# Ledger of designs, part 61: designed miniproteins, single chains, continued (5)

Each design is a single chain, and the fold is of that chain. pLDDT is the mean over its residues in the fold that is shown.

## One batch from the design tools (miniprotein)

Design m18246
Fold by ESMFold2-Fast:
Structure m18246 (fold): chain A 59 residues (1-59)
Amino acid sequence: SAVAEEAGRRAAEDLHRRHGMPREEAERTGKEVAEAYAAGDHRRADRIGTRAALRAAGA
């Protein structure tokens, strides 16, 4: 869905630009966020993004 694609794109941009994640890894994670949103699992999408941001910060 357009909403899921947008959520994934925003997550990828945020991870790359704000958290310093390599572009390819950020885009891969954004795709996972989009898939979770498309499945209606917003909690999983949020968890994927949060975990990725913590990983990028060296946690």
Scores: mean pLDDT 83

Design m18247
Fold by ESMFold2-Fast:
Structure m18247 (fold): chain A 75 residues (1-75)
Amino acid sequence: MELKKEIDELVEKYSKEETVDKFIELARQAFAEGRVTLDEVIEAAKYLVEKFNNDLDVAEKLSQAKVAIRRAARA
């Protein structure tokens, strides 16, 4: 699964807030299903932040989501 490709599709169709929320849901599901690694999620999140010109609110929300995904993987 190519998370960066999914991000490109989301950015074309949705607002900034909707894109971030949909990406978090997609990444969490793909990781839970073993389709992506945590490193791939981290790389894709950096790509999304770059797409929004390093928006601090986007970066913070994605940082919190990465922590939540990592914790869920250990439970």
Scores: mean pLDDT 80

Design m18248
Fold by ESMFold2-Fast:
Structure m18248 (fold): chain A 62 residues (1-62)
Amino acid sequence: SAKEELLRLIGEILRLIGEIIDLERRIAEETDPERRERLERELEELRERLEELLEKMRSLKI
């Protein structure tokens, strides 16, 4: 059902937000430019996944 799918998406979004916050914290603590660049690329990938989940949530008309 749309309601059950919405609850699942919310759970995935919350988990992903937690991962993004943790990664941003790691980036702030990283002193090596090359490692920071790799972490920033990983952060961008997580942000793209978040946008995808938000789009799926927006498509659910309940």
Scores: mean pLDDT 83

Design m18249
Fold by ESMFold2-Fast:
Structure m18249 (fold): chain A 68 residues (1-68)
Amino acid sequence: GIKDKLLALKSELELDPNISASLVGDDTLVISTSLAPTKLIGLVLSIMGEYPDLTVSLSGNTIVVSGS
């Protein structure tokens, strides 16, 4: 299910010490970063490209990924 994809994404992203991700419910991953704006946008685009079936949104320094 979507939860397994999000847990895999969480494990991948948390290899970077500037990134922390938390699963909310079974369908949403909240990603907190300390990245500069240009790097943050690059990460959003990278996630969208790697997981095209997931919905990705950016709010400040937080990326939200959901199975919608």
Scores: mean pLDDT 82

Design m18250
Fold by ESMFold2-Fast:
Structure m18250 (fold): chain A 82 residues (1-82)
Amino acid sequence: SKEEVEKLLKELEELEKKFEEAIEKKNLEEAEEIMLKIQELTKKMYELHKEGKVSKEEMRKVILREASLTVKYLKLLLEEKL
């Protein structure tokens, strides 16, 4: 349902906020765990897209947003001493 899609988008938004906080704290482990959770939600959205419940444009926006988060993670991974 549209409500299910809206719920997943809200969960994704909350995880993105937590990810930004983890990056700001330079907590690579926490950022990594959050990225894996975001990946799982994106997989669920892809399944809903296959069922015709999520549009191609909605999926495109999610992927572009995730690409931005991936760049921030990569920067932290390469620039911080672990």
Scores: mean pLDDT 83

Design m18251
Fold by ESMFold2-Fast:
Structure m18251 (fold): chain A 69 residues (1-69)
Amino acid sequence: MTAVEQLFVRYGAEALAAARAGDVAAVDAVIAALRAEIDALNLSPEQRARADAMAAALEAAARAVAAAA
């Protein structure tokens, strides 16, 4: 598992837990922390673009779950 995959497993679980609680502010904080961790990894532009796309997809999914809670 790559460092990026490890971050998405960890922060994905935290974002989903916050989303299931209906806590949009907590979802936003988790996604912001994920983006900061991605920035700290000093990825190539190609890897960064993929990580940013995955973070955006996770944010959209977590917000949809929070709206349904």
Scores: mean pLDDT 84

Design m18252
Fold by ESMFold2-Fast:
Structure m18252 (fold): chain A 55 residues (1-55)
Amino acid sequence: MSVDEADALITRVAAGAASEEEIATLRAAGASDQELADVRNGNGAAGRRIAERLI
């Protein structure tokens, strides 16, 4: 996944606009349910950690 694709996906998660398929893709890539919840609650550091694992 490219940096731009990862950043766009994390932005959609933070906005509550990510699909269930996109969330499943993040989980398959190693994102925990807690990290995804942190991103949804506005934790930018959690989003950056997930994005770093996608690229």
Scores: mean pLDDT 78

Design m18253
Fold by ESMFold2-Fast:
Structure m18253 (fold): chain A 61 residues (1-61)
Amino acid sequence: SLEELKEEIKKMIEELKKKGYSKEEIERAVLQFLADLARQGVPSEDISELGEFAGKEIKKL
């Protein structure tokens, strides 16, 4: 579900920050994750919403 994907993104951002990755590195990892979801057939509307959510979470770093 969209909510489960938002939790996955949030967890990924938190784990990468813990490992010492930069904001730019975390952004690249999130973009790759979203590209992989789009390739798997997740609708572009949902990808856009997930991208907005991820951008907001990364700005908190």
Scores: mean pLDDT 86

Design m18254
Fold by ESMFold2-Fast:
Structure m18254 (fold): chain A 82 residues (1-82)
Amino acid sequence: SRDELLEEAKKILENHKDEQLEALLEALKKSPYLTEELLEEAEKAVKEKTKLSPEVIGVILRDLLTADNEEELKKKVEELKN
């Protein structure tokens, strides 16, 4: 369920406080809507970001895990570029 995915997001954050790329990749891999292309785009987008706070990473992880379909997940990944 989504509640289980949100709890998983907290665990990912606790395990990867200084590893924002690894935290985001772990969350993406748990999505049933992940494509290889979206994984590569997310990795590229995160590498272009400055260091984010754990609170900001937490919001991003929740958004990625709660995406309802491939199109919504793609939109969330695109938002990482901003």
Scores: mean pLDDT 70

Design m18255
Fold by ESMFold2-Fast:
Structure m18255 (fold): chain A 71 residues (1-71)
Amino acid sequence: LKAFLPASLQKMPDVKKAAEEAIKLLRKNAEDLFKKSEEYEKKGDLSKAASYYAAGGILLVAADIIEDAMK
C-alpha cells in the first residue's frame, strides 16, 4: 500500500529530499494533465479529457502514497 523507493535510492542519505522533489514533480505534472483534460472537455473530446484526467489522478495518488510513506 505504501510507496517503496528503489533499493539504490533507499541507500542514499538524501532519500527524503528525493521523495519530496518527486512529490512536487508528480503534483505539478498532474496539474498540467488536468489543464489538458479541461481543454479537451471544452472542445467536446470527452475521451481525451477522461484520459488526461485519469493520468493526472494516477500521479496525485502516487504523490500521496510517497508523502504518506515519508510520515
Scores: mean pLDDT 77

Design m18256
Fold by ESMFold2-Fast:
Structure m18256 (fold): chain A 79 residues (1-79)
Amino acid sequence: MSLVEGLDAALAAGQRALAYAVEAGVLSPAEAARLEAELRRLFAEAKEAARAGDWAAVEEYAARAEALLAPVAERVRAL
């Protein structure tokens, strides 16, 4: 896959995780919508960085996306 395809797949995985957290009662739909908006922003910036060849920026945005989802993943695992 190209890096851009990999970023699209990662965003889709994050969106599925947020949808599952809503179904499981861990997140409200409003909370999930806020997290999804921030996730989309981070991945859009990562795609632009990738097109510019800025790997350090891509890693930074990916780390921020992981940090954003970590509390949700922890709450889901606690179920």
Scores: mean pLDDT 80

Design m18257
Fold by ESMFold2-Fast:
Structure m18257 (fold): chain A 78 residues (1-78)
Amino acid sequence: SDPETRQKIIELALKGISAAQNGDVEKAVEYFDQLKQLALDNGVTDAAKYAEQAKQAVKKGDVDGAIQYLSQAMSAAL
């Protein structure tokens, strides 16, 4: 993957994790949607799938699940 794109995916994932841990579901969803779109635009389809799964997890109150999916999204971008 392009190094600049990987760094941005990691940045968005970490911001989303922080928002989710603070209970800001709306902000977490915004970061996950941004990560998903960036990943799709750059052909990192697995990262996009994990971002969508993180979004679904945080919407149902599963913060730990969301963090696990975001860790997988960051790994997929490597």
Scores: mean pLDDT 86

Design m18258
Fold by ESMFold2-Fast:
Structure m18258 (fold): chain A 59 residues (1-59)
Amino acid sequence: ASRAEVRRLLAEEGIEATDEQVEVLLIMVRHGYNDSVVENLAKELGVSPETVRRLLERL
């Protein structure tokens, strides 16, 4: 996955994200993640944890 792919998927879902949040998604895709990280990122993005998991599955 690339930053451009992450940004495109976020834009398709209408989600605003900071550069730092995009980097977190990239790290999660490359190195793995746990439920706590998913829940924290979902809260910061203002979306459901299921939405974050769907983004990760598409990356």
Scores: mean pLDDT 82

Design m18260
Fold by ESMFold2-Fast:
Structure m18260 (fold): chain A 64 residues (1-64)
Amino acid sequence: GPFLDYLLSKGLPPELAEEIYEAVLAGDMERVERLLTRAVLEGLITPEQAEELGKKAREYIASL
């Protein structure tokens, strides 16, 4: 879907993008935040990217 495509376009690995998307579909922002924090600690994304992705995840959950 459009949100999964957005995550992939930001350079997230497919496995991580899928986990974040599953958490978003479940409405589980705590899990989204844990996954984004892990991605920053692993050097996959910057803290700024994690903040933007978290905002987009909240917007998408609100649209469900």
Scores: mean pLDDT 83

Design m18261
Fold by ESMFold2-Fast:
Structure m18261 (fold): chain A 67 residues (1-67)
Amino acid sequence: MISEEELEREVRRALLFMAAGLLKSMGYPEEIVDKALEEALRRLDAGQEVTVEDVFKIAKELIEKEK
């Protein structure tokens, strides 16, 4: 049986992957999106509250660092 906590974590993880897919469809470089997703997943696995917007913010910050 999937626990409520496990189900919530799976749903949040799925949303982060969907956010990454959306960024790639919007023309973001795969390497930037993959780094943003990895950081978001790291935060999620550390028990931090992570949202789709956090993936977008991380990706945007990474692209802005390229000047």
Scores: mean pLDDT 79

Design m18262
Fold by ESMFold2-Fast:
Structure m18262 (fold): chain A 80 residues (1-80)
Amino acid sequence: SEGEELAKKGLELAKEALKKATTLEAINLAIAAALLAIGGLFDVELAKKKEGELKEKLLEEAKEDGKAAIELAEEALKRS
């Protein structure tokens, strides 16, 4: 799913941002990115067990969280 792909990308970028971080600000942004990405991955797993509107909302939340995670991780990399 798109949400799963975005969340996985966000988590990988967050891990890279943590490795490259040289400031507390960059570390905090990278941690925030990782938490959003993890949340998106949980939503994807939960969606597999749900039907109808709830499944669609979980998949949309995973997509939104994945996008936000990527944006925060990219910001962390810029502040490293």
Scores: mean pLDDT 89

Design m18263
Fold by ESMFold2-Fast:
Structure m18263 (fold): chain A 93 residues (1-93)
Amino acid sequence: NPEKIEEYRKLMRKYADTPLLREVLRLIEAGRLDEAVELALRELRRAGASEEYLEEQEEKWKNTTDDNVKAALAYGLALEAEALRRVEAALRA
C-alpha cells in the first residue's frame, strides 16, 4: 500500500529526534538501505544488545529483498538502540 508507506516515512521524519535517527533516516531517503541497517546494527551492538539478538536481525536483513521492509528494519533497530541507551542511563541514576 503506497499511501501507508508514505505515511510511515512521514512519521519517521516527524519523530527522528536524535542524531542516530536522523542519520538512519538520511540513508533511507538516499536509498542507501543496507548502509542504514548496518549503522543501526552497529549502534544497537554498542548500546548493549545481545549477540544472539544481533545475529537474528542480521539474518532478517540478509533474507529481506523489499526496500520498505529494509527501511523499517533500519529505523526500528535505531529506535531500539536509543531505547537501550535511555534504560542504561536511568539505571545509572
Scores: mean pLDDT 82

Design m18264
Fold by ESMFold2-Fast:
Parts: structure tokens; sequence; C-alpha cells
Structure m18264 (fold): chain A 61 residues (1-61)
């Protein structure tokens, strides 16, 4: 699914931005990535992505 591919790319960029300390940008891209997984009906990937983004942001705080 193109939406799953898009979600994976958005999540990857969000995690990278979190590592750079760009927290607001990371949150925005992470939310978009989760939304893409939800729209694709892949709720397991959406849940995992939300958890990974939350943990990456918490580490950058």
Amino acid sequence: SMKVEEGEKLLEKGIELAKQGKINEAKYLGLLGVKKFVEAGDYEKAEKAAKEMSEAIKKAE
C-alpha cells in the first residue's frame, strides 16, 4: 500500500528530527505517519509508530 510506504517514510523522518532535537517538527511528522497507517487500516503499525515516536521524543527531552 502506498499509504503504508508514506507512513514509514514520515515515521523515519520524524524519528531523525527527534534525534536532532527538533521536537515540534518530529511530533508533526510522527502524527502524519501514524495517520497514514490508520488510513491504510494497519492499526498494528499505527500503534507501534505512535509508541516509537513517543519514546524517541522522550529521549530527546
Scores: mean pLDDT 85

Design m18265
Fold by ESMFold2-Fast:
Structure m18265 (fold): chain A 83 residues (1-83)
Amino acid sequence: MEKERAENLRNAYEQDKAFYEKEVEKAIKDGDLEKALRILDRMIETLRRYAEQLAPVDPELAAEVQQEISRLEKRRNELKEKL
């Protein structure tokens, strides 16, 4: 049960991450920095939920997600300074 939960969470995380990364990249290419920031905020919130859900079942992946959150927060702050 826990192993299946971890695998399902990992697959969902990877799919959501890829989706949001593509959407952020598109918004930046379109010059819509406000939209890019809104998408980054939603991505960060989504990843925080994955980190919390993964912590008891896959702590190594949860740590990787936390590192990704830190990277996205830095990117968000950089884009916010350009508004």
Scores: mean pLDDT 84

Design m18267
Fold by ESMFold2-Fast:
Structure m18267 (fold): chain A 61 residues (1-61)
Amino acid sequence: SPLEEFLAELERLREEHADDAEVQAALDTVEGVARSLAAAGKLSDAMVRFLGEETRRYIAA
């Protein structure tokens, strides 16, 4: 499912940034958003790509 794919992406990012508390907090927030969208039936493949791109952009800043 789009949610399972996105959660796998977030888990990889958590491992890459294990020592960065700010990044971990941001990933917790994004996971909450993704789960809420999935519960509402609004988590599409396009939305997963968008959230992934925004999350990586935030981490890279």
Scores: mean pLDDT 84

Design m18268
Fold by ESMFold2-Fast:
Structure m18268 (fold): chain A 67 residues (1-67)
Amino acid sequence: ASSTVKRAAEAEARRVVSAAAREAGLSPEQMERLVKEAIERAVEALDKGDSKAAKEAIERAVREALE
């Protein structure tokens, strides 16, 4: 994937995972950890050409934050 697509995935992961973590009352440290993990997994999937897996990685992190 292009660097532009990876940057877009990072921005989306940071936005939605942070929002979910804030709603769940997680600490800033827990929030940043979940955001970092979501970004790493999404970028990994995009590097393999799997945009569906990238989206699923972000959605999974949102669910983990709300748990």
Scores: mean pLDDT 80

Design m18269
Fold by ESMFold2-Fast:
Structure m18269 (fold): chain A 61 residues (1-61)
Amino acid sequence: EEFKERVIQAVRDLLAAGYSREEALRVAEFIIRHLKEKYPSLTDEEVEEILEEARRVIDEL
């Protein structure tokens, strides 16, 4: 699903630009909220999967 890849890429770009791990996660949450508003078919389960992957990427750095 393209949404997960886009969120993860945004997190990677923010970290590369010198943002903190907390700021990168905050932005990921904002992106996901916006996606949920535009695509109400996104389930809460899918949202949690994207957030978990974003947290994993941050933790691996």
Scores: mean pLDDT 77

Design m18270
Fold by ESMFold2-Fast:
Structure m18270 (fold): chain A 69 residues (1-69)
Amino acid sequence: MKLPEEYRELIRRLVRERAPASLSEEELEALIEEAIRVAEALVDAFKMPPSEGIVELAVDIALLDYAAR
């Protein structure tokens, strides 16, 4: 399932705010795409509606995964 645009915009904003300032624009775009994929996977797996909480969780997961590399 595709996230509504309002939640995709929220993900873009949160990733840009929370990601390390050392990241390139390309790395930021990759993290945004990852967070969107995580959010869509959570919505699909649990059949729950998209929400701000799901978006924040997805961003946290994507950033944590990046930090573990």
Scores: mean pLDDT 79

Design m18271
Fold by ESMFold2-Fast:
Structure m18271 (fold): chain A 69 residues (1-69)
Amino acid sequence: SKEKQIEEAEKLKEEGEKAFKEGNLEEAEKLYKKALEIYKEVLGEYSPKAIEVEINLGLIRIEKAVSKL
């Protein structure tokens, strides 16, 4: 069901946010990518939730770059 898929994506997003706060940027990126795939499939590529996750993935990439300095 679409509702179950959205629930799974929201759980993955929350797990990704937790990983990000814990400094596990690689795991945060993987979890957000999984959430994004579900949002794109169920709600569409340009849906607000899909766009929000894309923005968060951009922030993770910036943090990964900064952490190497």
Scores: mean pLDDT 85

Design m18272
Fold by ESMFold2-Fast:
Structure m18272 (fold): chain A 77 residues (1-77)
Amino acid sequence: SEAVEKAEKYRKLAEEARQAGNFKESGDYYEKAGDHYLEAGDREKAAEFYLQAARNYIKAGDETKAVRYGRKAAELR
């Protein structure tokens, strides 16, 4: 589906940003990947990518977004 294709595009961008040490951008891209999986109805994959977003937000020092997406991931499981 188009939503899954967009999610995979953002996952790749998130991995590239993480490898470059750009943890904020990585978190933002993992968040978008999660949003697109949620639109596709894949709650389990959405939860996984929101958890990846939370982890990268922790590394970026964004505690507010880390808590937000960690909770969102837990609520989807």
Scores: mean pLDDT 90

Design m18273
Fold by ESMFold2-Fast:
Parts: structure tokens; sequence; C-alpha cells
Structure m18273 (fold): chain A 63 residues (1-63)
């Protein structure tokens, strides 16, 4: 999977979470930008972990 395709998939999932009221737009954007930076550094596994941990942390704050 290319970095572009991975970012597109993550963006889609974050947009869905915002639409469901699970994430704020600000939290979704912060997660997306962290993932984009890690993918530019070639750190695929860290990018996926950052996405999962960022979503979990944002959900915990919103709950």
Amino acid sequence: MSPEEMLALIRRELDAAVAQGLLSEADARAIYETVARLLREGKYEEALRAALEGVAAALARKA
C-alpha cells in the first residue's frame, strides 16, 4: 500500500468517526497530521500505532 493510499484510508475512517460524533474535527486533524508526518519518515508501523492511540485517547477524553 502506498503512503497516499494509507493516508486516504485513515482520512476516511477519521471523517466517519467525526460524522458519528466520536471525534472532534480538531482531534481528527491532529491524528491525521501525525500519521502523515510518520509516513513521510517511512515509519509505517509507528504511523498505524499513532492513529490507533490517538483515536483511543480522543475517545477517552470525549466519553
Scores: mean pLDDT 79

Design m18274
Fold by ESMFold2-Fast:
Structure m18274 (fold): chain A 83 residues (1-83)
Amino acid sequence: GAKQLAIDLANEALKTGEEYFKQGKYDQAGDYYERAGRWYEVAGNFELAAEAYDKSAQAYELAGNTDKAERFRQKAEEARKKA
């Protein structure tokens, strides 16, 4: 169903983000972790969305993008409040 498709898309984005992170491509990793978080929210899985947004924040921080890192730390906190 639609919820399972959202979870599958989130898992694929999370995996792609992890591959970029291992390559030191932190901006791309952050972008894919953000996509994963959005798909977990669509699926109603707010705990996994928060984890994905935390990973996005960490990746952007490592990229030197402190503004995006702060933004996604905030999104992770908002997702945790919905869990």
Scores: mean pLDDT 90

Design m18275
Fold by ESMFold2-Fast:
Structure m18275 (fold): chain A 61 residues (1-61)
Amino acid sequence: GPLDEKLRELAEKFGVSVEQVKSALTLLKHFSREVVIQYLQRELGLSREEAEELVEELEKL
């Protein structure tokens, strides 16, 4: 569906797996934006700018 297509698009754009994008979306339901940004940098090796962009896109879903 449209959500699955958007998650695949984000995974490709940021060089991460769809499962990692789904995990980030789940984390945003339970943790602050800043905690999720720091998690994405530490666990996925994203830059701060890339982590902020991914979180911004997930918040629009």
Scores: mean pLDDT 87

Design m18276
Fold by ESMFold2-Fast:
Formats: structure tokens, C-alpha cells, sequence
Structure m18276 (fold): chain A 66 residues (1-66)
């Protein structure tokens, strides 16, 4: 799906250290599939790298709910 492609693009950007771009891809994946637990988990990880610990905690909680 398009959401899966965006998740994979985000993971690649994360591996390259492009955290802001990775976050954008994960947010787009979530926009297409709000119940995509793996996208929420990866968003949490990248938000931690960006120093956004509160937003990261929220993303992890959303992943756990799904």
C-alpha cells in the first residue's frame, strides 16, 4: 500500500540520519492509515531523536493501543 511505501521511505531516511524528513514520511503514513501501529512506533523513535520526548511518548501510546 501507499502507507507501507511511506513507512519504508521513512525507515531509510532514519537510517541516513535525516530525522525531520523521516518524521514527515511517518506522519504521512499515519495520515493514510491512522491504525498503522508500526508507523506510530517509528514516529516515536524519530521524535526521540529530534528531542520531542512528549510527542514521542504519545506516538508510542498510540502504537500500543492498536
Amino acid sequence: SEAEKLLEEGKKLYEEGKYEEAAKKFREAIRLDPNYAEAWENLGKVLEKLGKSGEAAYAYLKAQEL
Scores: mean pLDDT 89

Design m18277
Fold by ESMFold2-Fast:
Structure m18277 (fold): chain A 74 residues (1-74)
Amino acid sequence: PEPPLTAAQAASEARGQEVVRLISEFINKENLSDDERAELSQIAARRAPDGVEAVRKGLEEFVEKFKKEKEKLK
């Protein structure tokens, strides 16, 4: 059995769950490939210390960027 988490660790776990939920929502909404999912996860990991809103902004920026790239490539 894992030892009980401190309040700070519990808050970190809750943020992690929110981040995972945001990633899943973006994947489902945009029908992302495995490569795009990996990039979203990396962006979320980099921005997680700045909070859930920072993660959401990063994911939105990534989605906007790759949509533009897809339009270029057709």
Scores: mean pLDDT 71

Design m18278
Fold by ESMFold2-Fast:
Structure m18278 (fold): chain A 55 residues (1-55)
Amino acid sequence: DAAVQQAVAHEEDLIKNKVQQIIEKLKEAKKNSTPEEAENLDLGIKAVEKRHQKL
């Protein structure tokens, strides 16, 4: 069903947009973090980016 495929694609785009917003918020948090927190945030950002490369 083409309508179902279009709805799934639209939902995937919404998820990608929300993930991008989360990544931006994590990067902003990293700018105001201690070195230890910044390393943990960087690992989190890289993990999210790596997972979304498979989408």
Scores: mean pLDDT 76

Design m18279
Fold by ESMFold2-Fast:
Structure m18279 (fold): chain A 63 residues (1-63)
Amino acid sequence: AAAAREEARAAAAELVARYREDPSDGDGLAALLARIGELAPDEARELIEEVLRALGVDELRFE
């Protein structure tokens, strides 16, 4: 539990760093989603919200 949470947070930080360099990098997001699946629902939700905030939720638009 604690180890999976820390690994997921590390993956989120790596994803954010990679996204800042190349916003089209979807591989990092896929890896993070796999890690999130190992977390409790509340922890997964918190991490997803943190990632979306770091990636600029206000600028997100899906067509």
Scores: mean pLDDT 64

Design m18280
Fold by ESMFold2-Fast:
Formats: sequence, C-alpha cells, structure tokens
Structure m18280 (fold): chain A 55 residues (1-55)
Amino acid sequence: SSALEEAERLRELGREAAALGAEYLKDPTLQSAGLVALAESRRLEEEAERLLAEL
C-alpha cells in the first residue's frame, strides 16, 4: 500500500537525519544542530511506526 511506501520514505529520511546529527555532534560548535537533527530522526521514525500500525 502507499502507506508502506511512505513509511519506507520516512525511515530513509530518518536515517539521513541521524547521520547528519552524528556528523554535527563531532563538532563542538554544532551540538545544538546535531541534537535537532537527532530529534527529527526520532520524529520521522515515530511517524513511520504510526503509519505501519494503521495497516
């Protein structure tokens, strides 16, 4: 279903946000940006889980 495709897309975006957050956290001046990216990754994963739960 389209919900499965959307969930897969959200998970891919979440992985990208997690990777970006990890890179930012290597730089002491980018700590806030890194934490924001990790929070976005978590939000995207939660939305993907919500979509899958409705199937």
Scores: mean pLDDT 87

Design m18281
Fold by ESMFold2-Fast:
Structure m18281 (fold): chain A 94 residues (1-94)
Amino acid sequence: MKAEELLQKAEEALRSGNYDEAIKYFEEALKISPEEENPELVARAYILLGEAYLQKGEFDKAIEYFKKAVEINPDDPRAQELLKKAEELKKKYS
């Protein structure tokens, strides 16, 4: 399966609340799509992985993946905003 097809399945699972299935498909997409060849796709996968972990309440993992997305696309306001939100949620519920 192509990385783009895996991302589509993962986004569909994320939208339907199947966070564990979404995480699995995003991780599979990352395994077959090296950052050096597909940085935009990898950054998108990290953002969506972060969102899935955030929805599961796993704030440390969400922060980790949003930081990885920011490292690839530091000028992406969405990744920065999601990182800040995850850090604020961790502080609030810790």
Scores: mean pLDDT 82

Design m18282
Fold by ESMFold2-Fast:
Structure m18282 (fold): chain A 103 residues (1-103)
Amino acid sequence: SLTQPSSVTAKEGEKVVITQTASSDVGTQVAWLQQRPGEPPRLLALNNQRVGAPDRFSASGSGTTYQLVIESVQREDEAVYYSVNFGTSPPQFGPGTRLTVLE
């Protein structure tokens, strides 16, 4: 199974780390998605490589522990963030982490 913290609260400008933990090794086939209310999910990172995200976002990890990092978080980053293990069939989705950004 995949686990994530249910919520993270940070002040604007702080570093945010969202950690996904797996019960077994998931290799490097992990994606990170951003879901904002009323919008389709946005791909941020895949295989520890930033894809569709601003430079302040990065992804890293191996084995059972994967992290999405936001350097200097902004209010626009408020969203639910999902980890996805796509190395399995079907893909496994993490439960999501709700990020709240305070001024």
Scores: mean pLDDT 81

Design m18283
Fold by ESMFold2-Fast:
Structure m18283 (fold): chain A 56 residues (1-56)
Amino acid sequence: SLLEDARRSLAAGEEALAAGDRAAASTGFWHAKRLAEQAGDEELAARAEELLRRAR
């Protein structure tokens, strides 16, 4: 589902960020945001946007 895909992308981004890979983290958070927006999950989309700003 879009929500499950969004959660997996968010988790992958967080793991990449913890490992110091900002490029991979940004990609994961960007995908998570888009998928959350398509699914209508405003809270998840906002969380992904916050993390995307941190990864830049």
Scores: mean pLDDT 86

Design m18284
Fold by ESMFold2-Fast:
Structure m18284 (fold): chain A 76 residues (1-76)
Amino acid sequence: VVEEVRRLLRELGASEEAVERAVRAAEQAIAAGESPEVVVAAGLGAAAAVAAEEGDEELARRLAEEARRLGEAAGL
């Protein structure tokens, strides 16, 4: 799951900082016993926050939308 988040973010051109923060968020979700869908959503949400901080509004929007969609599928 963590490697899937990492690959997706690299393919989308996310920064090294976004990937690192996403991995940390995903690891925290795993430690909390969350489902794979929630783990991916947490990682993408963290990456979206970094993209927004960096001024990449389009990437931030795309990542946030995907995180929300996965969260809804998981019952969040």
Scores: mean pLDDT 78

